# Designed miniproteins, single chains, continued (4), part 58

Each design is a single chain, and the fold is of that chain. pLDDT is the mean over its residues in the fold that is shown.

## One batch from the design tools (miniprotein)

Design m14005
Fold by ESMFold2-Fast:
Structure m14005 (fold): chain A 97 residues (1-97)
Amino acid sequence: EGCTQVTDNALMAVASKCTNLQKINLSGCTQVTDNGVQALATKCTKLQELNLTGCTQVSDNAVNALASKCKKLEKLNLAGCTQVTDNALVALAKNCP
């Protein structure tokens, strides 16, 4: 289900309350930006699976934060993230073997 009404403020609230979060699906959350994803990366360090499919406002800054902070991240879906470039994929490969 596309979460077109979910905002960074809602995601920051989830990150602050659910620090043991291991899996989250944000597919189609077109209002989520790097700010919301960075909050998840900073607070939810146990995150193992994240689906960002179609999150068109998420860029390399969010992926770099995930790569540096979420050392347990095993599955990341970035299909349709039009702002993510090869630089983010290089950072992810370096920090998430």
Scores: mean pLDDT 78

Design m14006
Fold by ESMFold2-Fast:
Structure m14006 (fold): chain A 120 residues (1-120)
Amino acid sequence: SVEEIKKILAETYKKILDILTPVLERARKENPEVYEVLLEALDRIKKIFEETVQKMDKASVEEAKKIALEALDQIYKVFEDAYERIKALTDDPELLREFDQAYEEVKKVIEEAKKKINEL
């Protein structure tokens, strides 16, 4: 159902925020430029999720699946672009290590969401 797809997206967004919160807090304290890049990425990700849910309001199940999968691809690209920008802005090995771990965890969460949506 469209409601199940919306639920998967809401759960995915929450998991992404939970993963990124520790990295965001570290960047806020240690590197303001990295913090700004992460905030920009999170704002864009939030907007993608919000726009996606709005597009589903009148969508069929098949249309909603397509919309959700395209949104997850866009979110992943936003995060990839942020990762490349962060690597250019800092040589802090600990901050980069924590961001690398968060990047892999977010990728896993997105892939799990895509699998769940495809199984509907």
Scores: mean pLDDT 87

Design m14007
Fold by ESMFold2-Fast:
Structure m14007 (fold): chain A 75 residues (1-75)
Amino acid sequence: MAEEALTEGMKAMREGDYERAAYLFGKAAAIAEAAGDTISEGVARIAAATVIAVSKSEKAREAFEEGVREAREEL
């Protein structure tokens, strides 16, 4: 579920693993989008944008895109 991926992403963010957090928020966004859950999708996208901005790392953006892609392939 999108909520599980959001929870895992928040945990990764607290641990300072911004690439892992961005990846999980990417998965959460895609899962929420497929479910029509616009609030969870919005929360996941804002969380990902925040992590990418804070990390100042292109790898975090790449991890987010990878999470979105993998989740869409699994749905």
Scores: mean pLDDT 83

Design m14008
Fold by ESMFold2-Fast:
Structure m14008 (fold): chain A 85 residues (1-85)
Amino acid sequence: GPELAREAARVLTAASIAVIAADFALKMGDYKTAEESIKVAEELIKRAEELADELESQGMTDVAAEIRSGAEKIKKKVEEIKKKL
């Protein structure tokens, strides 16, 4: 229910922070930290998608769609950073 939606929001926030960390690491020439931060972001995105699937199974289709939309936006940022690695 709402608790799963809050968990998904926390996970998406953490994924966004990991993407920001990866971008800063790249700007500093720290490719290893950038790669590690991207892996963290990818794991968190996967968790958010799993939470969206669980919410959809509970009938919370609109909330699940919002979480998936958030995950997709972060995935695009991850892909842009990966092109620079």
Scores: mean pLDDT 88

Design m14009
Fold by ESMFold2-Fast:
Structure m14009 (fold): chain A 61 residues (1-61)
Amino acid sequence: GLDRGAAALALAALGGISARRAAEILGVSPKDAQRAIRRVRAAPPEEFGRAAVEEARRLGA
């Protein structure tokens, strides 16, 4: 669900998991996951959670 997807993107942005693993969790291509992770990384660290939720929603829409 979105909670798991957002958590996966945030963890990937922090280097805790690979972009490929985040892609598998979200059910998207590695390229789509890498773009989402890049956008999360562009946010200030205190906004990573919010950015991850937004990017997970975009990938699920």
Scores: mean pLDDT 80

Design m14010
Fold by ESMFold2-Fast:
Structure m14010 (fold): chain A 63 residues (1-63)
Amino acid sequence: EAEKRIKEVEERLRKQGERGEQTLLDRWEGDLRERALEESEALRKGMEELSKIEQEQILKEYS
């Protein structure tokens, strides 16, 4: 019966969702941390570049 088949599919989707939520959370938490590290590194490199520009300007003033 169609109604029973629909309920069976819904039950499966709910169980899959519960299991999937835990797995996705663990996986995406890792990806999120990896992105944070990449952003931190990019920020540090940007700050280094800015410092070098300032050093070049100082040298130009000294010349």
Scores: mean pLDDT 64

Design m14011
Fold by ESMFold2-Fast:
Structure m14011 (fold): chain A 65 residues (1-65)
Amino acid sequence: SALEEALEEVVRTSPSGGARAVAGAILRAIREGLSEEEAKKYLEKALAETTDPGTKAALERILAA
């Protein structure tokens, strides 16, 4: 899916360790049965709670996919 592709891209290419950690955890959860709607809720919560600009930018890009 577009969401899984965006998560994989962030895990592989993001310079932000925080972005890679969040994206990797969500991607694993989706592959273990989490719905894309629930995954988006977790991404939105992570975006609201992060203060790191690199993580924020990466999560915004994932949610736009």
Scores: mean pLDDT 83

Design m14012
Fold by ESMFold2-Fast:
Structure m14012 (fold): chain A 56 residues (1-56)
Amino acid sequence: SEEEEINEIIKQLKELRDKYVKEGKTDLASQLTSIINDLENKYRKKLEEERKKLEE
């Protein structure tokens, strides 16, 4: 599903961000954090709607 694909992308981006932090590449890590936040916010509403459908 789209949600599963988006979750997988977000997880991969978080892993890459963590790697950049460990390497001291703070600028790249900050850029990835911005991208991750954008994706999470963009799909947060979709995830909440799907949860409502499952709970109702």
Scores: mean pLDDT 77

Design m14013
Fold by ESMFold2-Fast:
Structure m14013 (fold): chain A 110 residues (1-110)
Amino acid sequence: SSSLKQQQLKRQQFARDLFKDAALISIENARKNLDDYITAVSQLMMAAIFAMASGDERVREEVARLAEELAKKYGDPRLERLAEALRNRDDNEVSRVVGELLKEVFKLLE
């Protein structure tokens, strides 16, 4: 029915808006901590996941730009790969690169 469809659309929009807000908070946290690799890259990984879940192309592009800034700062080619994967909407490559970055972060926490 029209009512059920409207309720489903409202729930989907609410979830997407939550993920968009979460991505923007993670971007801001990363930008405040650019000199801390572990914090910046951890927040970037969270921002990438939330941006993909939001379906918002502007937020996705903002995360890609952050990944490029961190790539220039740290010289990590995985960060350039993440930026490209985000722009290409390659969710599988985003997941692979996030997994590689997560392993590096865990190694640095040992």
Scores: mean pLDDT 89

Design m14014
Fold by ESMFold2-Fast:
Order: sequence, then C-alpha cells, then structure tokens
Structure m14014 (fold): chain A 77 residues (1-77)
Amino acid sequence: MATATASIVVPGVSEEALRRAGREIEQLARDSGVEVEVRVEGERITVTVTLDTSPEEAQRAAELAAQQAAQLARALE
C-alpha cells in the first residue's frame, strides 16, 4: 500500500469551484474503489491517493487526479 500527495495552484478560480471539483473527483474515485482525499486552501487544491501499488504509481495517480480536479474547477467557473 502506498500513499501519495500532489497539489496544484489554480489562480482565478474560486475556492467554492475547487471544493465542488474535489467532491466530484472523490466520488468518482470511490465508485472505482480508489481511496482519494481532496483538500482546498484558497487557490490550492491538494489530492492524496492511497493505492495497493508502488509509490511511483501512487504518485502518478495523485498527479493525474490533481490535474483533473483543476480542469474541472476551471470548467465550473
């Protein structure tokens, strides 16, 4: 089991949009059997992923999830 964290700063996007995007990513991950936690602090979104895999794969998953959340948050504006 490996846990990895990735964060992205998304300037000009509201904290509310980031929180909504985070909730959607958490729900999609839960439906896929993946444990994901999202945190929002101002313009920064942080994603933590826990997987039964290598640390490298967990880190890649966290980075992809953070990128997807950032894209979704921009679309919600």
Scores: mean pLDDT 81

Design m14015
Fold by ESMFold2-Fast:
Structure m14015 (fold): chain A 85 residues (1-85)
Amino acid sequence: SLAEIYDELSPRDQEALRAIYDYLKSNSPDLTASLSDVINYLKSKGYSEEEARSVLYDLIARGFLDYDNEKQTLTVSPALAEFFS
């Protein structure tokens, strides 16, 4: 389940995912923002660019975030939206 995958995340990555969710929720009704805006947001929270990119890659790979390469955008997955609602 997504909850089991979430429990496998480090406390810092869980905090990052929650912060990303809150940011995307505040940014658009489609829970979408550009990759660069999300990276800059994480940097404002104390992440390095390398740490931000690493966590985003892991969250995409685990199915929490969807990445559109053509638009260079990140969107909250339907499963994550349900889990955090």
Scores: mean pLDDT 85

Design m14016
Fold by ESMFold2-Fast:
Structure m14016 (fold): chain A 61 residues (1-61)
Amino acid sequence: GSMLDLATRAIQNGNTDLAKLLVTQMARNGDIDSVRQARDIALQQGNDDVAQHATDLVNSL
């Protein structure tokens, strides 16, 4: 599985801290498409904290 798969599970399980860590690592790796996908998944799941974190990472590039 990819880091996006792990981030998706973390979001779905309400593990916000793990999801943020994985999203940060994807951004550091230059995988911005996966960061955007994680943002959209977080929005769909109602995890505004992860969604905002992913948005901030995309906007800081």
Scores: mean pLDDT 87

Design m14017
Fold by ESMFold2-Fast:
Structure m14017 (fold): chain A 73 residues (1-73)
Amino acid sequence: SPALEALRAAEKGDLEAAIEHLVKAGENRDDVTEIIEMAKEGASEGELQKLAKERGVPLAGRAANTYVTKKKL
């Protein structure tokens, strides 16, 4: 599924692929891109989840948190 492909790409640090899969899953490109760029710039998991909820892009929030969590490990 596009959602699972997005999470897999985020785990690998392939944020370009993550964005494309999130858009294929039906989320807005501009909002997805903003959240992924915030994750890349070091935003906290809480900040990413809050913005994802406000913008209505929960899959982008999940992918961003996956990326941040993987980077901490």
Scores: mean pLDDT 85

Design m14018
Fold by ESMFold2-Fast:
Structure m14018 (fold): chain A 57 residues (1-57)
Amino acid sequence: MAQAQADLQWLQTRLGLSPAQAQQVLQVRQTRGPEAAGELVQALLEGDEERVQQLLA
């Protein structure tokens, strides 16, 4: 529980993600694994909305 909140804070402060984006990254990491979560982070940072939607669907 505390670790997930720490991960959310880290994603927001270190990578500049919104709270919603950080939650999406954690959800993808839980359901699809850390590699897919890393791809989502990269797509979010690049502003690739099409790729973000593909990774979330």
Scores: mean pLDDT 76

Design m14019
Fold by ESMFold2-Fast:
Structure m14019 (fold): chain A 98 residues (1-98)
Amino acid sequence: SAAEEERRRREEIALLEGLIRALRAVLTKLENEREGLDEAAQRARFAAEAAAVDAWIAEHGGDLEALRREYEELLKELKENTEDEELLRELEEALKEL
């Protein structure tokens, strides 16, 4: 049971890290589209945001509460910036399965 709880925690951490990266990428894409940035500026922003997310995850890696809170905050931000109900449902279902 202790080994199963540790495995479950690691699986949840890995899934949340992936979901956080995915949400940040989607939000960056929506911001780029809204601002009308050229392709070079878009690439630079994606690279900078990816590096920032990796740094944030490295700093908070192993803090399951911090990862859950960040995911929920990003999901709320996405809901304010998109009307894609199918995408939002898929992300909410992914969180429920954690």
Scores: mean pLDDT 78

Design m14020
Fold by ESMFold2-Fast:
Structure m14020 (fold): chain A 77 residues (1-77)
Amino acid sequence: SDAQEYLRRALELAEKKGSGDTVALLKDALERYERGDLEGAEEKLGQALHLSIVEEDLETADLLQYALKRVREALKE
């Protein structure tokens, strides 16, 4: 899905940058998303987005905003 694609891209970018806390949150979000826990995935993606903004990692933040939008759209369906 589009959400999973953006989430994986954000995870790869966070790993390249060495953002350990963001990586941990994104791995948790991906596992939750893959098992159908969309509410848990939304929570962890929101936390990862907040950290990316605080760290001024706008590239990761943009990917996370796209992933979060897709997860929220899935929650409404």
Scores: mean pLDDT 85

Design m14021
Fold by ESMFold2-Fast:
Structure m14021 (fold): chain A 89 residues (1-89)
Amino acid sequence: MEKLRREAVALDTAARILVASLPLSEKLGLGEEEARAAVEAAKRAAELFVEAGEPEEAARALEEVARLLEKNGMLKEAAELREYAREVR
């Protein structure tokens, strides 16, 4: 359980860092790639939180990454993570 939780936290952190870099990535033409990488990392983190027996943490992490994506104009990616958060709960 502890290893799964640590991996989940690491991937959630990676997703948040990717979203934080979006304003720079967009100027380099990499915004869509970074947003997609953030979505994939967030989903994988959520799967690991669920495996660790923490579906509420999974949903919360997904909703937070979705909020950050939405703040950066990535509305489609944010909607995808919010839908996924509803399914893991």
Scores: mean pLDDT 83

Design m14022
Fold by ESMFold2-Fast:
Structure m14022 (fold): chain A 83 residues (1-83)
Amino acid sequence: EVEEIVEEAGELAREIALETAREYRLPEPPEEVLEEAGERAAEETRKLAETEKDIEKLKEEARKIAEEVGRKVPVEYYAKLAA
């Protein structure tokens, strides 16, 4: 179940990255950027799982991680391109 939560966080971060780019009228992020968002959210969720043993709380925090990472990764990518 922890691995499912980690995987779902990664998938959610990818979806949010696409939506974030659309909100900012940016081009669709490259696949490598979407993959980075997913990997970063999964990694942060996995690290949290080492200390958070409450599965329901882990699910809530994983969703927040996915939202934060999904919004942050595409913005950072396009900010670097604009700079």
Scores: mean pLDDT 81

Design m14023
Fold by ESMFold2-Fast:
Structure m14023 (fold): chain A 81 residues (1-81)
Amino acid sequence: TEELVARIVEKALAAAEALAAGRLEEAKRHEEEVARLVEELRASNDEETVRLALARAQAAVGVALGLVSEEEAQAFLAAVE
């Protein structure tokens, strides 16, 4: 689960970077990989585990992009548990 979350974050950030650089084909490829990893997460885990894992991925992406602070991310994760 943690490895899949880390890979989802990695690919989501790569997609955002490629999009910002105007590399639309690379951005699309990374987005397709994110979709596959999310489906793999859903196939192997219960609904609650998937919900919490996706929340962790969302928080990590938000912090990495500077959209939220680490403290705000921690508060969000505590609230969704």
Scores: mean pLDDT 81

Design m14024
Fold by ESMFold2-Fast:
Structure m14024 (fold): chain A 83 residues (1-83)
Amino acid sequence: LLKYAQEKGREAARLLREVGDESLADMALAGIKTGSVELMHGVASRADFLARRSTPEKSKKYREAARLAKEAAKLLLKHKQQS
């Protein structure tokens, strides 16, 4: 679970860097490094918000990053529940 959460969080960060949002990418990496479900939900919420305000190309990457961040949050939560 933790490994899959980290891979999804890193992929979200990669997409966020591609749209030029290095601050949000760093937040995603901090979330997976610290195992913070709340931080990953924050990343997903912010990415969804920015997707609605972006060009179609950036919107697609923000939505995919939000989806990956939500999945990482779910996997982190399951990992904590099994520990």
Scores: mean pLDDT 83

Design m14025
Fold by ESMFold2-Fast:
Structure m14025 (fold): chain A 74 residues (1-74)
Amino acid sequence: SASGKAQAQASIDLTNEILAIQKDEEARKKKIEELLNSDDPFVRQLVAKGTSADFSRALMYLNAKKAEERERLG
């Protein structure tokens, strides 16, 4: 279905974006500083752990939140 294709593409785009940020040291550092100042305590806790895996999880979590926000707004 069209919705299924859109969801699959969004997931691929998100994964590629996260990988690109992780490969760029400056972009990663800036994003970590941004996330440490996030209003979301869960995001701050994940990033504070300092691992690449937790950084990826924080970004995926935030993008999932943004997707839900877009769905809610129509």
Scores: mean pLDDT 75

Design m14026
Fold by ESMFold2-Fast:
Structure m14026 (fold): chain A 89 residues (1-89)
Amino acid sequence: SEAEREKKIAEIKKEYETMLKNGLPKLEENRKNLTEELAERHKPILIEAFREIGDEDVIEKLENDIYNLPEITLEGIKRAVEKLIKEIK
């Protein structure tokens, strides 16, 4: 029913808001622990993940810059989570 749909959307919205508030700061801390070698190993996986999301700007940046993969990835994740929160509103 519509009431069940509204309830589930509210629950999902709350989870995404919690992820944005608590999850993204944790990702920022974790990005500092990635070495260039590790970033290069993860590049194909990251490109595929962002291709599924449809963020072509992040994919272009990932393809052209191996040194800032953690920063680019974090930017893409922030945009994806913010978009999901807005769409649920």
Scores: mean pLDDT 69

Design m14027
Fold by ESMFold2-Fast:
Structure m14027 (fold): chain A 64 residues (1-64)
Amino acid sequence: SKQEALNRIVALTLLTVGYVLEGNKEEAEKAIKELRDLYDQLKAQGLATPDIERLVKLAEELVK
């Protein structure tokens, strides 16, 4: 469902932040890839919002 997908975006974003804070770059990169893939799926369905796009981009910047 849309709500489950949105919950997963939030969860993956928090997980990415956690891995970055722990210095676990490998797991952070895996989490960000899953987040990007999920975002692309939502965008294809017309469910992506500017707020979600901003969140994904911020998470990607944290991993760099």
Scores: mean pLDDT 82

Design m14028
Fold by ESMFold2-Fast:
Structure m14028 (fold): chain A 55 residues (1-55)
Amino acid sequence: MKDQGDSYKSRGDTLDKQGRTKQAAVSYQKSSELYKQSGDTKSAEELEKKSKELE
């Protein structure tokens, strides 16, 4: 499941680069949930915070 978290994080980074901040926030939020499911709580918290900052 960690691999899917990494995928959504990369998608969020790409969308943020394109100025699609709202869509980037959604991708980071999904990545955060996947990291939480894999036990990577710190990465999940960082991505959740980043998602909220973009909204």
Scores: mean pLDDT 78

Design m14029
Fold by ESMFold2-Fast:
Structure m14029 (fold): chain A 97 residues (1-97)
Amino acid sequence: MEKIRKEVEATKENIIALIEALHNGSISEPAAAIMQAGLGVPHVRELLELGMKPEELIEMVDEIAEEALKEGISAEEFLRRLEERFEEELKRLKEKK
């Protein structure tokens, strides 16, 4: 389904743009919070604050998006899988602290 692939790709690009904006400081804290909530990825900023590299987050987004595109799953399911992965990484980083 071509529409589903376009939605996954657009969602991926929006999340990558958010990661880059948070890393380079080009987005305000309230705007970042709204975008994180709207995109379904509320933990991106916390992962960066805990020392995760923006390149590592982008790589995870790319990997999960490619799996989603290969399987033909929806943008909603892609976001669910991505946020589950981000929550797992968040727990891992907090346990090492």
Scores: mean pLDDT 79

Design m14030
Fold by ESMFold2-Fast:
Structure m14030 (fold): chain A 80 residues (1-80)
Amino acid sequence: SASEAAREAVKSAEIMVDNLEAAIKQRGGSDPRVRAAARTVRESVERILQFAKDVGDEESKKRAEELLERVEELIAEMEA
């Protein structure tokens, strides 16, 4: 179902954000590859949030919003 697809997409996004955080810790926030990955992860999470909104799955929407906030915090720390 669309709701199941949204929940699966959010789980994939959680893994992407965890991998981004690990890459920042391993390589540093100034690494061009890490910066490129951060942009890609943000765009992916934004699309997943929109998908969750379109599906109307409130749990997936909330989790995607929390992931987007987490990505924005990571990017802000990289730019500090």
Scores: mean pLDDT 88

Design m14031
Fold by ESMFold2-Fast:
Structure m14031 (fold): chain A 112 residues (1-112)
Amino acid sequence: MEKEDIEKALELLEQARKYLLEAISYVENGDYEKAIELMEKARELLRQAVEILKKIPSYQKAINLVEEALRLVDEAIEALKKGDKETAISLMNRALDLVDKAIEELKKALEE
């Protein structure tokens, strides 16, 4: 059960990472509507990963990283709605770094 929950959380985080990378590409091309759609999909996947990880108290570090990434994605969506491309890209890159760190923490947990 615990290993299956970690594997599912990893799947969700890796999929969210892909959507955030695609969203950055659409922002750079001026397609803010498509970028927001992808960011909202990533946000939902990050939220689901947090719900799974909260069942396991030992993963509080990974939970904190994903919750901070969620906050940054929400701020990036609001920046894009205001036309602030530079702020949105900066916030998305910070969210990606936190997601990558959460993925690393969970992968290390599966090895031990």
Scores: mean pLDDT 87

Design m14032
Fold by ESMFold2-Fast:
Structure m14032 (fold): chain A 99 residues (1-99)
Amino acid sequence: FEELVERAKKALEENRELLEELRELAKKAKELGDEELAEWLEKQIEKFEEKLKELEKKLEEAIKKKDEELAKKVLLELEILIGLLGIVIGVAKLVLSKL
């Protein structure tokens, strides 16, 4: 259980780092005058922030209840979120490279 919680905390930290990278890309889009990309990225950031807060609360609940199944589910959702953030970051970088 402790190893599972540690893995989930690391995944949560990685999500936060990727989200910060996405915020920097949104800022660059605004600086380059791509308002459409900036608005799209800001909407993605809001959705990811909301989901991350939800998963953080679920992880805290799993720790308090010593719920291994809930902790595993949270870890899986955090890992999926890392993948989704990676895709959005990749798209943003590709679009910005064409400007």
Scores: mean pLDDT 85

Design m14033
Fold by ESMFold2-Fast:
Structure m14033 (fold): chain A 82 residues (1-82)
Amino acid sequence: SSLADTLRVVIARLDELSAEEIIGVMEELLGLVKTELPDATELIALLEETLERLRAAKSAEEAREIALEGLREALRLVEELD
């Protein structure tokens, strides 16, 4: 599946996920981007910053808000790379 399709699926499922599950998914996405798009430095930096913010989140609601913001921006960057 394309990275953009993966991002859309994750965004659609955020309200079903715990804060710990959101962190796990973000770690997996960061690993995928580093493997498939190693030169996408802005996208990698965004995902690393989002993951750091997620680890500091105090509630599942805060984690979902942080993840939604970061994933939507990541999707925009991925779509603009073409």
Scores: mean pLDDT 85

Design m14034
Fold by ESMFold2-Fast:
Structure m14034 (fold): chain A 63 residues (1-63)
Amino acid sequence: SMAQDMMANQLVSEGFRAYEEGDKEKALELLKEGASIAVSEDAIERVKRGLERLGEYELAKEL
């Protein structure tokens, strides 16, 4: 649904903000939450790219 994808996109944005603030653990938690609710291919791909930017290639591969 659009609502789930919009929330996933928001979680990705919040995750990047946490990462910029030096909190990789918080960023990862937010991206994992986004992965759990993302439905569309576009939203899933956005989460994958977020994980890759954090260096979490194995987690991105699971999506």
Scores: mean pLDDT 82

Design m14035
Fold by ESMFold2-Fast:
Formats: structure tokens, C-alpha cells, sequence
Structure m14035 (fold): chain A 72 residues (1-72)
């Protein structure tokens, strides 16, 4: 589904913005199984404050909900 692919890309961009990592590195971790990239993403997310993590999770849920609504 094109809608699902768009939502996925928005999630990668959101995570890149929140962590300060390049979106390409996040994409490698999520789509290509790059374990080193995945470890860096996890470390960066773990270094976020609780408020920043909550904000990231809320925005990611909103992206997922919009993708699901558009697919209906």
C-alpha cells in the first residue's frame, strides 16, 4: 500500500529528527537489518529524555493512525 509506505517514511524522518541521526542510517536499521545502525538508533533513543521519548511515541502513533485511516 502506498499509504503504508508513506507513513513508514514519515516515521523514519520523525526518528531522524528526534535522534539527530541521518534518515538513511535509520532506514538501514529498519529496512536493511544493519545491526550497527540499529544499535546507534537504539542508543540515541535511549539517550532521549522521558518527555522527548513520549513526544516521539505520540507523533509516531499519530502517523500510524493516519496511515490506517487513509487505508480504510
Amino acid sequence: MEVVRRAHREELELLARATGLPVEEIRRAAEEGDEEAAARVEAAVAALSEEERERLEREAREIGERGRAEAE
Scores: mean pLDDT 73

Design m14036
Fold by ESMFold2-Fast:
Structure m14036 (fold): chain A 77 residues (1-77)
Amino acid sequence: SGEETLARVRAHEQALYDEWLKKAKEAKTPEEVRKIVYEAALDGPNLARRIVEEIEKMDPEKAPYAREGLEEGLKKR
């Protein structure tokens, strides 16, 4: 059914989000944050935007670099 298909898609998207967010949390430098969010944005713009929003909550100092990665990733799509 359509609901089952949508649930599986959402579960896959959530798994990708959790994986990218873990990488972002482990990032120690601005360049690592920028690169991780850039790669996430190439995978999915909505996914990358959610990651940037979470980074802004967890570590506001990383937020400018996360936004740079998102912007550059979106330019390559």
Scores: mean pLDDT 82

Design m14037
Fold by ESMFold2-Fast:
Structure m14037 (fold): chain A 91 residues (1-91)
Amino acid sequence: SIDRDAVDRSRDITRQMLRQGVDPRQMLDVSVEGLRRNPDSQPSIGSLVAIYLDVPDMRDDVVREMRRLSRDPRTRRGATFALDYIDRHRD
């Protein structure tokens, strides 16, 4: 199951890494691959939402990857959780 608090913790860790200069493109690629290997990966979900919130230039890339993952039954749950999460934080 996907734990919201675990996603929130992973989001905050990724936000800190982004502030320290970790490449958001590399983080996106690693997080997408993480969800493919583990569909309920709370670290991967948290990283994807962190990139969306803190890297405006990557928002379309994150949404596109999440929509792609949401079409696969194996990754749909994690991808839908991430999409729903960012929608609740959108203006």
Scores: mean pLDDT 84

Design m14038
Fold by ESMFold2-Fast:
Structure m14038 (fold): chain A 89 residues (1-89)
Amino acid sequence: SELEEAIAEALRALADGAGIKVSDEEIREAARFAASGTDAESMLKNFEYEMTKIFQKAAKKDPSLVTSKKAREAAGAAGRRLVAALAAA
């Protein structure tokens, strides 16, 4: 779906912006789960959960991500992209 693709693009932009290595398969699986929400609120909650999982996994390898301005900016940008995609759907 267009929404699932938009969510996948937001997650990819988050990973790239934060300098986190994430496979295309992981991004697709996370986007499918996020898009499975029954409304915009549940989709946003699922997206935040998947984003948190990606960050927690990366932070175990690189704890500096916890204090990274670049990571915070990437997370904010990804959230704004998702909100825009949900509003357009």
Scores: mean pLDDT 78

Design m14039
Fold by ESMFold2-Fast:
Structure m14039 (fold): chain A 80 residues (1-80)
Amino acid sequence: MASPLELALAMALRLQQILDDAIANREAPEVAFARLAAEVEAFLAVMAPLLGLSDAEVAKLREGTLAQLRAWLEAAYAAA
């Protein structure tokens, strides 16, 4: 059975693959960010009930995660 750690690692690899593919295909950063945000939403929808997170806690985690992803995406596109 997949542990929460295994799911988190799978998510990290998935996000990296999406970013690498977006850069390779010369997609706009906003298109890449929309894909990354959709994957984060799918992950939070699975993990939040498993961890017993409230809607307020999910909202704060989402905000922080999306801010980190945007910074990561901007750095990756600048390096490409």
Scores: mean pLDDT 80

